# Ledger of designs, part 98: designed miniproteins, single chains, continued (4)

Each design is a single chain, and the fold is of that chain. pLDDT is the mean over its residues in the fold that is shown.

## One batch from the design tools (miniprotein)

Design m15411
Fold by ESMFold2-Fast:
Structure m15411 (fold): chain A 93 residues (1-93)
Amino acid sequence: PSEEEFELDVLAALALIVASVTKLHAERQGNERAVKIADLLSDIAEQARKQGNLEAVEEVLKLARRLGQAIDSGDDATLEEIEKEVEKLKEKL
């Protein structure tokens, strides 16, 4: 395995952890939209890892962090923007 393969596995694992933590946070806040987005991010991270797509894994991690911030702010407009970006990322895989 190359250093790039190791980096992909580590970042994919981190993305899945961050998405899972964000889902738990969304569930505690009663934010069903954010729960759905977090689930989609987990699915995309697994698919990107299987494809060896490091860029997509990095984007999932970025979106999961941004989703967490949007849940904390209660900004529905930002949640809608994140949902569209997540759906667009899924279409590219």
Scores: mean pLDDT 85

Design m15412
Fold by ESMFold2-Fast:
Structure m15412 (fold): chain A 85 residues (1-85)
Amino acid sequence: MLSYKELLDRRDELDRRYDQATTIEELREVLRGYRELADEAYELSKYYFYEKKNEGMGHQLLGLSGQLRSQADRVEQEIQQLEQQ
């Protein structure tokens, strides 16, 4: 399970990869990365809510998960637009 710092570091890496992506294949890899990272942030949020009883961190991680899912949706829309030419 990734730490909060590792989640943020991986988000920043994915953001850089997205900015550098020039092919549909590269965009698909970035999309997968955002989805996987969103799932990991969600799992970490459950740990803070249920085991640590830290609602503040739980909400922060849930927010990060939601933001990553929104970014994934944006990348998916861009892929669909490019595939239709």
Scores: mean pLDDT 86

Design m15413
Fold by ESMFold2-Fast:
Structure m15413 (fold): chain A 68 residues (1-68)
Amino acid sequence: SLEERAKEIYEKIKKEYPDEFAELQELVRSGRAEEALDKVMELAKKLGIDVSFEEAVAILRLIAEELQ
């Protein structure tokens, strides 16, 4: 499912790129949605994963939930 795939990608980004994940969290906290979306897509590409717009948005939602 979309949510399962988003969570899998989220966990991989957090493990493989912790410093870049911290930058991503700051972009989400600051409401910089476009930059955060671009960063998710960049990191997924580095993992060799093709991510859809819907999957990237779901990943950003997971980050926003963890910050609250």
Scores: mean pLDDT 85

Design m15414
Fold by ESMFold2-Fast:
Structure m15414 (fold): chain A 82 residues (1-82)
Amino acid sequence: MAPRIEVTKEEVGPLAAAVANAVYELDPSVDKEKLREALQKKILEEYEKTGFVRVSDVLRVAAKYASPELQARLEATIAALE
């Protein structure tokens, strides 16, 4: 069963910021603000469709902005969730 995060519209921004901050702490080379904007857009789109976002969808956005080392770790996590 793929994990999902149920979110309210008010939680979309804070969730995107929290994930972007966590990725930046693991990989300071990432553009934190660009990642936050991309995450906020994806989480809002999923929220408007279903009221939740899948953890794998969040990690896929993060992987696109991450270093190759962190990207490999995120891709392994996505595979384990699916």
Scores: mean pLDDT 82

Design m15415
Fold by ESMFold2-Fast:
Structure m15415 (fold): chain A 73 residues (1-73)
Amino acid sequence: GDGLTIAQGALRGGEEALRLAEEGRGAGAKSVAQTAIKDANLALEVATTEEGKKLAQEALRKAREALEIADKL
């Protein structure tokens, strides 16, 4: 069961990182995004459901986007 929970946490982290990046908080955005990427990668390895894997992939997408925005700050 934990793969889905980790994936959901990673997605929340990716969304938070995007918000921080949009607010101009580059250091915070990078920190949150890096944690979200690590959690999403772990979720992809341990997820037993297709839903968990899809959420983890979406988390990676959002966290990487946040890093890209933060790097321009």
Scores: mean pLDDT 85

Design m15416
Fold by ESMFold2-Fast:
Structure m15416 (fold): chain A 88 residues (1-88)
Amino acid sequence: SGDYQKEIEENEKKAKEYLAKGDYLGAGDQYYKIGEAYKKLGKLEEAIEYYEKAGELYKKSGKDPEKAFEAEVEAGILQLELAVKKVF
């Protein structure tokens, strides 16, 4: 939908701004939101990519290990959903 596409574009811009400042927690939050938007669009491969990027940025920030774990869990769940879809 148009709303999710706009959200993705705005959050990609914000993520780049946070990365330029070395704000890995802020960048991770933006990538997590992009992952959620792709998930809602049914674009599971893109959603996994952005949840994995968010998890790596959260780990790099060292500030919120719970957010890193949550991003890894979301990516793992979607990876299992894709694996089941490819087998059946």
Scores: mean pLDDT 87

Design m15417
Fold by ESMFold2-Fast:
Structure m15417 (fold): chain A 79 residues (1-79)
Amino acid sequence: DFDALAAELEAQLPEEARPLFQRIVDYLKKDPSNPEKALRVAALLDDPELFARIREASKTKDPAEVLRAMAEALREKFA
């Protein structure tokens, strides 16, 4: 369940990262067939290594994989 996955991942994030994560969830829910659209939000991290990891996840066309990659990147960025 995508909503359950999103809630679980958000709970693991620091509060500062949650607004950005919520934007990503909204993008993936609006257009799950184009998860690569989340890369626009990923660019806001201003971290080319994390962006590259998220970009690779987007190639799967699986919104759940993109969501997991974004949650990991946000957790690392705000650690």
Scores: mean pLDDT 76

Design m15418
Fold by ESMFold2-Fast:
Structure m15418 (fold): chain A 85 residues (1-85)
Amino acid sequence: APKLVIVTSASSPRTVEAARAFAEYLRSRGIEVELIETEDAEAARALFEELSASSDTAVILVEEVGGLPEVVARNAAAEALIRSL
């Protein structure tokens, strides 16, 4: 099954809840999802950049923007995977 990593910060409970709901939805579509909750937004961004350096790892970053959870970044592998759904 295709794999996707979702990176988010535990500092935003609303964003964590949204990321968990999105992970459950994607798993229902046959995608293996790993959800990683970092301590803060800087750690989440750093981890996204590190994982995105690999072409074989599909990664998205979810952050709170204007009080709403948003997918703020995705690498090429994640874009390709999402388009295939």
Scores: mean pLDDT 83

Design m15419
Fold by ESMFold2-Fast:
Order: C-alpha cells, then sequence, then structure tokens
Structure m15419 (fold): chain A 99 residues (1-99)
C-alpha cells in the first residue's frame, strides 16, 4: 500500500491536470479504504470551490490531517481541522468583500 501522502499527491496532480471525475473515483477506489474514500472525496469537492490563492495551503492542511487520521493522532487531526475551517472562513470572507 502506498503512503497516504503519495496517494494524495497523485490525486492533486490528477485534479490539476483536469482528469475526469470517473478516473479520479477509480483511482480512489483502487488505493483507499472505504472510510478514506469518503474523506478524500469531501476534500476534492472543497478543493474545487476554494479560491486559487488558498488552494495550495488548503491542500497541505488536508494532507497533514489525513496523515494524522492514519496515525490515530486525534489531537493533530483536531488542530488541522480547525486550521482548515479558518482557511475556508477566510476565503469566504474575501469572496464576500469582492462580491
Amino acid sequence: VENLKKVFEKLKKMVEEGKPDSEIDAFIDKNLTEEQKKAVRAMLAALKTISDKYKEEFFKLMEKRLIALENGDEETVEKYSQEIKKLIEKDLEDKRKAA
């Protein structure tokens, strides 16, 4: 089994290359457990909606959270969940000001 970090790096590349959702779903189905699939699909949906200026930071936080989940590090999962929430809120606030 590939390291979750490498799987996530490949997923990021597929999204950046504009691969069809069907190919991304097939990759997820092959490489991830059922629980990880749900988490990763949610992350990919969020990546499509977040502003480009925050995408790289968002991706890094999601990757760190996913690794912490795999390691059973609940404290680190909570830390990165809060940082992701703050980043999403900041992006939404910027969009409100620009709208």
Scores: mean pLDDT 74

Design m15420
Fold by ESMFold2-Fast:
Structure m15420 (fold): chain A 94 residues (1-94)
Amino acid sequence: MIDESSAELAKLRAERLAAQTKDFSVYVLSATAAQLADAEAAARARTDADINFVATGDLAEGRVERISPRKVLGTGSAASTERVFAEAVAAIRA
């Protein structure tokens, strides 16, 4: 996101700041497409928020973590996010 006008940079910064209290993402180690789909379905059953599920190569045993990526997605409080993460972990491990 370089070579943008000052107005565009200010807009992106404001959008990022505004989203920061609602942003959440779920990073899942070594997840298959099917496991990610199951986690997304489980999360969707708990919330109408759009959750970004990302497979990672990092070492973990199916860990699901709240990470604020460069692209921020989702809504919800920290409490709601924690419940969604627990549900996603359970779904992936099932």
Scores: mean pLDDT 48

Design m15421
Fold by ESMFold2-Fast:
Structure m15421 (fold): chain A 74 residues (1-74)
Amino acid sequence: MDKETFDKEVDVGIVLLALSVGAIAAEREGNTELAAQYRKLRDEVEKLVKEGKYDEAIKKGNEGLASLRAQEGL
């Protein structure tokens, strides 16, 4: 594995973890709709990862996280 691919896999892992944590936090606060949005975004990011589209996965995940966190007032 080259270093560039490894770094992208780490970044993807961080994004997927952040989305999972966001879903759990939203669900604990009773925001089932927001939790569903985090889970849907995570599934879309994971699909891009399975297709080897790491750059697209990272970009989509980070942009989606920023959007969902703005909805939370964060």
Scores: mean pLDDT 82

Design m15422
Fold by ESMFold2-Fast:
Structure m15422 (fold): chain A 85 residues (1-85)
Amino acid sequence: MSQEVITRIIGLILRAIGDILEAKRYLEQGKYEKAIEYAKEAIKLAKEALKLAKENNDPVSAKIAEKILKEAEEILKEAEEKLKK
């Protein structure tokens, strides 16, 4: 795998983690609309990282991206349910 591709995957993962932390923070504050925005961005970034990891036969990054994706999807679901109430 090229150094550029590795750097892109890591960058996407780190940004997704940052968005998850922001989503959780807004969820705790009752700012569900902002929590949804950050969770959706995290999902997008995690999906991009997962795609690149799979295309480049990087099972470690793929596994990390899958875990991040699942966490972001859980946060999105919780925020959407709380916004609905």
Scores: mean pLDDT 87

Design m15423
Fold by ESMFold2-Fast:
Structure m15423 (fold): chain A 67 residues (1-67)
Amino acid sequence: DDMELARRFGEELGEALGKKLEAHYGEPAKVTVEVRNGETIVVTAETSKAKVVVEYRVSLVLEMIAA
């Protein structure tokens, strides 16, 4: 399922960002992954000191696969 693959990309990215923020700031990081309107993946990783938001199109991930 292409949508499942796109969502998994967001989860992996979020985990990596969260770990980097925790290592840098010494605080627990919260990670959320959302799909907006079925067309955008939004990955948020945040601590009390920093917030990182990455947005990318689901269609881009699907296009990179085959369609």
Scores: mean pLDDT 75

Design m15424
Fold by ESMFold2-Fast:
Structure m15424 (fold): chain A 73 residues (1-73)
Amino acid sequence: SKEKEELLKKAREKIFESASMGVLAIGYAAKAVAARKEGTDEEEYRKKLDEYLEKAQELEEEAKRLLEEAKKL
């Protein structure tokens, strides 16, 4: 059905958004590691890492809900 296709499309969009947040999180993890090795402050990078990981998880949960709704159609 068209409704199922629309839910699957929205789920895919949320998966791509989650992946994008994950890539940003990896970037901040790398910066935190570099700061630690250089003996500089890693706290800002750690905070950004946590923020983007949390956003990635929220988007993944939204995608899961959309996929479960699609199963009912």
Scores: mean pLDDT 88

Design m15425
Fold by ESMFold2-Fast:
Formats: structure tokens, C-alpha cells, sequence
Structure m15425 (fold): chain A 68 residues (1-68)
């Protein structure tokens, strides 16, 4: 549901904040862009696109953690 994806966005934003100081400028820009797109998809009611973008956001966070 939209509400579940909105809660997932909040959770992922929390994880992002926890590692923000340790991200490269490129990682920060890409994560910010994905967040903006996911928010727009949620506002448009495009839940499939929102889920895909949140999956990409989570994958980038996980990749950054593997580097650290």
C-alpha cells in the first residue's frame, strides 16, 4: 500500500542519516535523486515505480556499507 511504502521511505531515510557523514559526494547525490523520485512516485500514486526506486535506494545504502 502507499502507507507501507511511505513508512519504508521513513525507515530508509533513517538508515541514510546514520551513514551520511561516510558517503562520497556521488553516493549522496544518487541517494538524494532516488529519494526525490520515490517521493514523486508516491505522490502520483505510482506504487510500482515507488517500490522500485526504494529498492534502488536500499541497494545503494547496502553497497555503501559494504565499502565502509
Amino acid sequence: SREELERRLVELEGRYVDIEDRLTPEESRRLSDLRTQAVRALQAGDLETAQRLLDQFEALLDRALERL
Scores: mean pLDDT 85

Design m15426
Fold by ESMFold2-Fast:
Structure m15426 (fold): chain A 64 residues (1-64)
Amino acid sequence: PRAASPDEIRQAVRERLREGNGRITRKDLEDLAKQLNADLTLVVQAAMEVLREMGIDPFEGISF
């Protein structure tokens, strides 16, 4: 099956972070990985990159 592109993953992460006021849970990341047919590792990396671009510490923005 066709995996989501890196841009699609980043966009989905941005939308989820907007809903969470700059916070995203492990469950959100797992749900996005399943929805986008992407590896959880790639989704986590994208979330860390988006959070850094927003000026948020990834360890504060991501709840495991």
Scores: mean pLDDT 78

Design m15427
Fold by ESMFold2-Fast:
Structure m15427 (fold): chain A 97 residues (1-97)
Amino acid sequence: MPRIISTSELPAYLAQHPDARVLFVTPGNVDEFRRVVDALPPSATLSVVLVPTGDVQGERELSELAKKHGVRLVGFDDPSVLDLYREADVIVVDDTK
């Protein structure tokens, strides 16, 4: 079962688990995505689940940035979301309200 942590806890987690499969759940916060990417060692993998908030510009910017970094990004309603939850070692929740 994957552990659920906040974005602020991720660097400490990755220091102990440098090969972790990270699932980041976010409402489209680009700054939090950058923080997650910056914390990733080369041996870790990242997938992102986007929760819709109606911020079309933020969602688009996040999608383009994820593509640039080779990160898989899926919508909350995507059928692959359940597989991503099952395969993740850790689930990182964005503290953005």
Scores: mean pLDDT 79

Design m15428
Fold by ESMFold2-Fast:
Structure m15428 (fold): chain A 65 residues (1-65)
Amino acid sequence: MQERLNRYPNDIDSLIDLAEELIKQGKYEEAAKLYDKALSLMDDDDPRRDEIQKKLEEAKKKALE
């Protein structure tokens, strides 16, 4: 909805790269949102899905600490 899609590319690799930059800055909640977005764009057969899901869980855990 609205212009939110214009803020981030519809590219899984770019979303992952941005999430990794946020992790380096300690912005775990923001990184988790980008990983979640990337997972929503991945196909069921994408081999990165499991690894990104784990990174999402780690980011959420660190955001709580």
Scores: mean pLDDT 74

Design m15429
Fold by ESMFold2-Fast:
Structure m15429 (fold): chain A 94 residues (1-94)
Amino acid sequence: SEKVDEIIKLMEEVAKLIEEAFNGSPLAKEIVEDIKKTIETIKKLSDVEAGYLALFYADVVRKIVEKYVTDPEKKAEILEKLSRIEKLANELIA
């Protein structure tokens, strides 16, 4: 589905931005690995199930970004992408 493909692309972009924002810290590595695992799971799910998992993961990542990303520009960019994921996911579960 086009919406699932866009969610996957946005999640990949979020993973890259998190890696950059944390300057390659061990925390960034674990988050990036978890995002990659979540993407692989999403690829195996129905559109509705993918939407629910994407919403759940966007909420978790948002909390981490709000706490640990101190660069306001990078933080805003990641949060904007998470909001786009949430919008697409809500459309999938409608």
Scores: mean pLDDT 86

Design m15430
Fold by ESMFold2-Fast:
Structure m15430 (fold): chain A 114 residues (1-114)
Amino acid sequence: SLRDKVLNALEPVTTLLGIDPTLAQDLSYWVPLFRSLSEEAEKAGYHDLSEAARRLSEALENFLKNPTEETTEQVVEAASELLDKLQELKEKDPDLFREIVRNASAKASRRVAE
C-alpha cells in the first residue's frame, strides 16, 4: 500500500532519531516533529538540514491530505534527503546532532498537549 511505502521510507530516519517505535505508526506525529527539527536545525545554522526537514514535513502533510503515488514519491525523496543530512551531521558533530533531536522532540511533544 502507499502507506506502507511511506512507513518504509520513514523507518531509517526514525531509527536514526531514536524515536519510540510506538509513535512510528502514527504518521500525524511526524509532521510536527519534522517541522520542529527544521526550526532547531535553522537555529543551529544547519540550513541544508533545516530545508530537508521542512520538505519532508510538507510532503507528509500533502500525503495525509491526498494519498497518491505522486505524494508518496515526494515523501520517499524527501525522507532520503533528510536521512543523508542527518547522517552527515551525526558523523561530523554527534553532540549537536543529539541536542537538535532532543529539542525538536520536546517541541513536538508540547504540540500534542493542545
Scores: mean pLDDT 81

Design m15431
Fold by ESMFold2-Fast:
Structure m15431 (fold): chain A 69 residues (1-69)
Amino acid sequence: MTDEQKRSAARVVANRVRDQLLARGVPREQAEAIGQRVLERALEAARQASDHQDLGRRLGAIMRETLAQ
């Protein structure tokens, strides 16, 4: 897995979280701020990931934790 693939996966997760928050009626400013925090956490998790399964597990955990408000 390349660094570009890791960064791409992190951005997809951050965008998905932001879009889901917007769909739930969270104000755009808050959804964007949370999305940026998710992106930061996802990029760090992606750097530590050893393979595709580990990456998916780490990113999935971040998404679940953020959306389990």
Scores: mean pLDDT 82

Design m15432
Fold by ESMFold2-Fast:
Structure m15432 (fold): chain A 83 residues (1-83)
Amino acid sequence: ENLKKQIEELIKKAEELVDEALRLAEQTSPNVRRAVESDVGGARGHIEEAKKAVENGDYETALKHAQEALESAERALERVRAA
């Protein structure tokens, strides 16, 4: 089904951006690293809720959390790039 596949792709992209942000944060100041870790924590929370919603067949909730996960992951990556 199309919606489930889109949600899975958003989750995968959020996970990839989280990994990249954490990798780059290793080379930043402690203040930037803490801010990135906070955004990553938010993204991971939304990834977990999205996966749970997919398992329950609640694709509307899963889509919302997957989008919020991607936004948090993008913020983390932008924050580390601006450092």
Scores: mean pLDDT 85

Design m15433
Fold by ESMFold2-Fast:
Structure m15433 (fold): chain A 98 residues (1-98)
Amino acid sequence: NPVIAATVDDIRAVIARLSPAQRDQAMHIIADQMSTINNPRIQRQARRMRRMRGMSVAQINAWLDQFRDIISTLSPAQQAQAQAALQAALAQIRRIAA
């Protein structure tokens, strides 16, 4: 899905310029948005991510790669939820980066 790939790349670009405290906020935002997808593997991964602190840009990018991998296996309806969730996360992360 090229739209999901583009949105994840946009999230990565914003995360690369965040302070450590803003990265913790971004992790929380991503976890919250991913938890809205009705898929137990994504919801479990989001709960794990919510507990993380002090993560590097590379570690956050690895979490995004894990979400992309899971999303690629989802139904079209769940992929649409994932698109909306990622776009909402991007918008929120851009606000804390401003």
Scores: mean pLDDT 86

Design m15434
Fold by ESMFold2-Fast:
Structure m15434 (fold): chain A 64 residues (1-64)
Amino acid sequence: SEEEILEAIKEIAKEKGKEAMKITGAEVIKILTEKGFDRAAVEALVESVGGLDVTVGQILYKLG
């Protein structure tokens, strides 16, 4: 679900600290797909906040 994807993005930010703020939407899609999330669902969430060039910081600002 969208909530589970957002929670996973928050976990990436928690685990990677300052480096998480530089992670792009494209990298988020890759990381979450590797964790078993549905690629299309992650891509839809990233697109809703501005696309592949958005950062984790921008995603959390829009959705958190």
Scores: mean pLDDT 77

Design m15435
Fold by ESMFold2-Fast:
Structure m15435 (fold): chain A 114 residues (1-114)
Amino acid sequence: APVLEWTPENYALMRAVADVIRERLLEAGPKTPEEISRLADEVAEELRKAMPDLPDEVINTARALAMGEVGKELGFPEIAAQGEALKATLDAHFVPASDELYEEARARIEKALA
């Protein structure tokens, strides 16, 4: 498959998806790295079914970032380090942040999961 181009729209959508996955993981309160991975896979699968037009690279990137952020919050250093490495790779694309596109993406996800 062609590599996804990180446009402001795709980046905002990825960030919104990552925040939804992160919020659901923190609510579930995973106690192991394996539980973080399993729960992240379950939420990503639910999002794929609710939003079939979501690019695979957007949802896969969002899942990996959310796992890293949850790992950092809950004190799992290996998963946290993997998330930081991915974030550094994404930051190298210099995609401008857009609050408007993020809020639009967030509303789209909430409507799809309602």
Scores: mean pLDDT 84

Design m15436
Fold by ESMFold2-Fast:
Structure m15436 (fold): chain A 88 residues (1-88)
Amino acid sequence: EVEKNVKKAIEYVRKAAALEPSIKPLTDKAIEYLRMGEKEGVNGLNMGASYAYEALREAQKGKNTKEVTKLLSEAMRYALEAASLAFK
């Protein structure tokens, strides 16, 4: 359950980074914290969602905003769902 949502969040983060390489440092941090949160719990998952949000903000300064923003929004949704399940 948590693992499935983390896997989906990472898939969306990787797709966003492939489309917009400038956000890669932030998306790499998001993946790092999502993987840590899968093992250690809610704090890592929330931090992963936070870095995905920072990547989304950075992507909005660029010209190819719509596709990347949608992918990062989906990544955040899955990360927060994983955090909700991990808190229980």
Scores: mean pLDDT 81

Design m15437
Fold by ESMFold2-Fast:
Structure m15437 (fold): chain A 78 residues (1-78)
Amino acid sequence: MVEEMLEALERSKEDARQAAKLMGELGPELLKKVEELTDKAKEAFKNEKDIEKGKEYLGEMYSFAAEKGAEHLARLAA
């Protein structure tokens, strides 16, 4: 279970890295925040064993990624 969560977090960082290449000026901001929040979630799950805190960081990461995706789409539509 924890190993699966850590693997999913690594996949999320790689997905963010690939998305950042396609998002121009928004890419670096997305990548930085996703990496920060996934690293905090990994520390919570792995070292602190604080599942609730890890979930909070993961939720913040998904919310931020969705916001930046919407911003990217808005820029393409403008």
Scores: mean pLDDT 72

Design m15438
Fold by ESMFold2-Fast:
Structure m15438 (fold): chain A 68 residues (1-68)
Amino acid sequence: GASRAAREAGLRLVEEYGAPAEAVDAAGTAAASGNDALAQRQGDRLIEEYGAPREDVDALLAAARAAG
C-alpha cells in the first residue's frame, strides 16, 4: 500500500486542485508498481486537465514510488 506521504500528496491534489480521486490513484498506482512511463503520462494529465502544479504531482509520484 501507499505510504502516508503518498496518501497526503494525493489528497492535496484532490482537495486543492479538484483532481478526481480515481485519476490521482491511477498515477500513484503506476508509480508504486514501477511503471514510470505510465506514471509520468498520468501525472501530465493531472497537470493538463486539472491545473495541478508539477511540483505537487512530482511529489505524489516520488512518494508513491518510494512506498511501492
Scores: mean pLDDT 83

Design m15439
Fold by ESMFold2-Fast:
Structure m15439 (fold): chain A 94 residues (1-94)
Amino acid sequence: SASEDERYAILSKHFPQSHVEEAKKMYDELKKLSPYEQAAALEKLRETVPTLILALTLMFLGWDSEASLLSEDLSPEDQARLKAALKDIYDTAD
């Protein structure tokens, strides 16, 4: 329900710009794919891409529940930022 621009603004509020831009670049490649191909690509990326960048990419895709699950593997500081960003996305959808 939150737009791409709204998600970009929310993530930019909570995370360093370099991380948001890296996730946005990954999202721009993945959004061209079908949901099935996106799932396969994300599975391949789980071991090669930093967990934070993968979580932010999932949030751009609207896979907010999957991003929340990945947050368990982040530092406490990044978990808190991700939780705050997810809350802002949820509140924007209302």
Scores: mean pLDDT 83

Design m15440
Fold by ESMFold2-Fast:
Structure m15440 (fold): chain A 75 residues (1-75)
Amino acid sequence: MDEARALYDQGVALLAAGRPAEAVRLFQQALSLTPDDDLKLRSEILRNLAGALAADGRHGEAAQWGGQSQDLDDQ
């Protein structure tokens, strides 16, 4: 079963709860478990990881991960 999706959903909930540092950790774990061919889930994780990194004050990393998400969205 899609453990990557479950971790991603938990990360989104933590980000909404104002816990960006914990959300970053879950998004990184979700990304590591996401299959290479699941480009939609990878793109969703990368966007939210960038948002969580920015909320955690890690703006340089947020910009880097945001760029990777954009490349996946080019179809």
Scores: mean pLDDT 75

Design m15441
Fold by ESMFold2-Fast:
Order: structure tokens, then C-alpha cells, then sequence
Structure m15441 (fold): chain A 76 residues (1-76)
């Protein structure tokens, strides 16, 4: 599997988890959309920078944690 395929698969997994969390916390759709757009940008930048698979996955895992925190802070 190519590095691009691995990152795209990880992106889709994170998107599903973030959307589920946002729905559970009744976060407004425009906030969810902004977070998902940020994730798309992060993956695009990682693919352009040609970082290693291991480094890219660590960056995405950290991005996921930051995005989950943002969703939780907005959700009541």
C-alpha cells in the first residue's frame, strides 16, 4: 500500500470518528465542516512534504487529538 493510500485511509477513519463525536455532543454542522476541512488540508500538506509513513501517522494522530479537543470544548 502506498503512503498516499495509508494517509487517505487514516483520514477517512478520523473523519468518521470526528463526525460521530460532533453528533453526540450536538456541535453545529459548520464547526464540524471546518474541522474536517482542516483535516483535509493537513493530509494534503503531509502528502506534498513527502514525510515518512511513520511520521505522517504520528502527525495525523496528534491532529486527531487536537480536533477532538476542539469539538469537546465547543460541545456542551
Amino acid sequence: MSNEEILEKKKEEIKKELEKLAKELNVPQHVTDAVLQRLDKEVKDLLEEKVSKEEALKILENAKKQMEKLIREIGE
Scores: mean pLDDT 79

Design m15442
Fold by ESMFold2-Fast:
Structure m15442 (fold): chain A 80 residues (1-80)
Amino acid sequence: SMRELLERARQATPEEVARLRAEVDKLIDEYKKIVKLTPEEQRILDNLRKFADELPVYGALLLLRFLEKVLESIKKKEQE
């Protein structure tokens, strides 16, 4: 559940947070190669990445969740 993830995040080490951000960045880069992002969609992803820099634990988790939703939306757009 979301509550359980947030509780784990509160006790996350700086190393775990850094790894989570790196995983998210990697996913964004991989998707940009496969899917043609509109300038608006790319701006949203870039802004979410900046948010993760300011709010290390919670920002990274929020970025991951939003990224998953955005990526699903992009995939659905390709299929119409």
Scores: mean pLDDT 64

Design m15443
Fold by ESMFold2-Fast:
Structure m15443 (fold): chain A 92 residues (1-92)
Amino acid sequence: VEEKLERLRELLRRIFEGDLSVLPELEALARELLPHAEEVRAALLEVAEELEREVVPQEEIDRVMATEGLSRPSAALALALKRGVELALARQ
């Protein structure tokens, strides 16, 4: 399961960088990881912590938490995903 969780983190990083071509692979991997929901949750929390530290501005996280009622990890992931989609659309 660890190899699949590492691949999940890699695919998420690519999406956050604006590479949406990996979405079909991410969907297939997500189906394989359905029985491992707790390990996936832990991996997503780790990714969210890294995004909060290195990628997403603290003020944007705080704003989204206040306006949308999201937890800090959810806000960080949502902002990174939004940024990735915006980058993909700007490129093509």
Scores: mean pLDDT 78

Design m15444
Fold by ESMFold2-Fast:
Structure m15444 (fold): chain A 110 residues (1-110)
Amino acid sequence: MVKVEVKVSEGAEVKLETRRENGRLDVDITVTIKASNKKVTVDISITVSGLPEGAEARVTVTIENKAEKDVEVDVRVSLTFEDYGLSAEGSFTLTLKPGEKASFVFEARA
């Protein structure tokens, strides 16, 4: 089972896609900023169960600024393999100009 929770600031939209294949989980998260007061926070929590030992999880986060102003984006990703009691966390900050798009990948292994 996969549980994905995404908390974003007002004015942002989120699309989620999950794909689970034997030994691997792919989570694609697309955040579109439609309106912003200059700062957007993105908090992503993923809990995974039922993957075999040595399984990999890949979280791809794509952020697009469709607002008319530069936006500072704070991103935090937490990934937990519930069956193994293992957690991985990553965070970063970036600034996107109007029309800019950035993608990044977090990977963890059970």
Scores: mean pLDDT 80

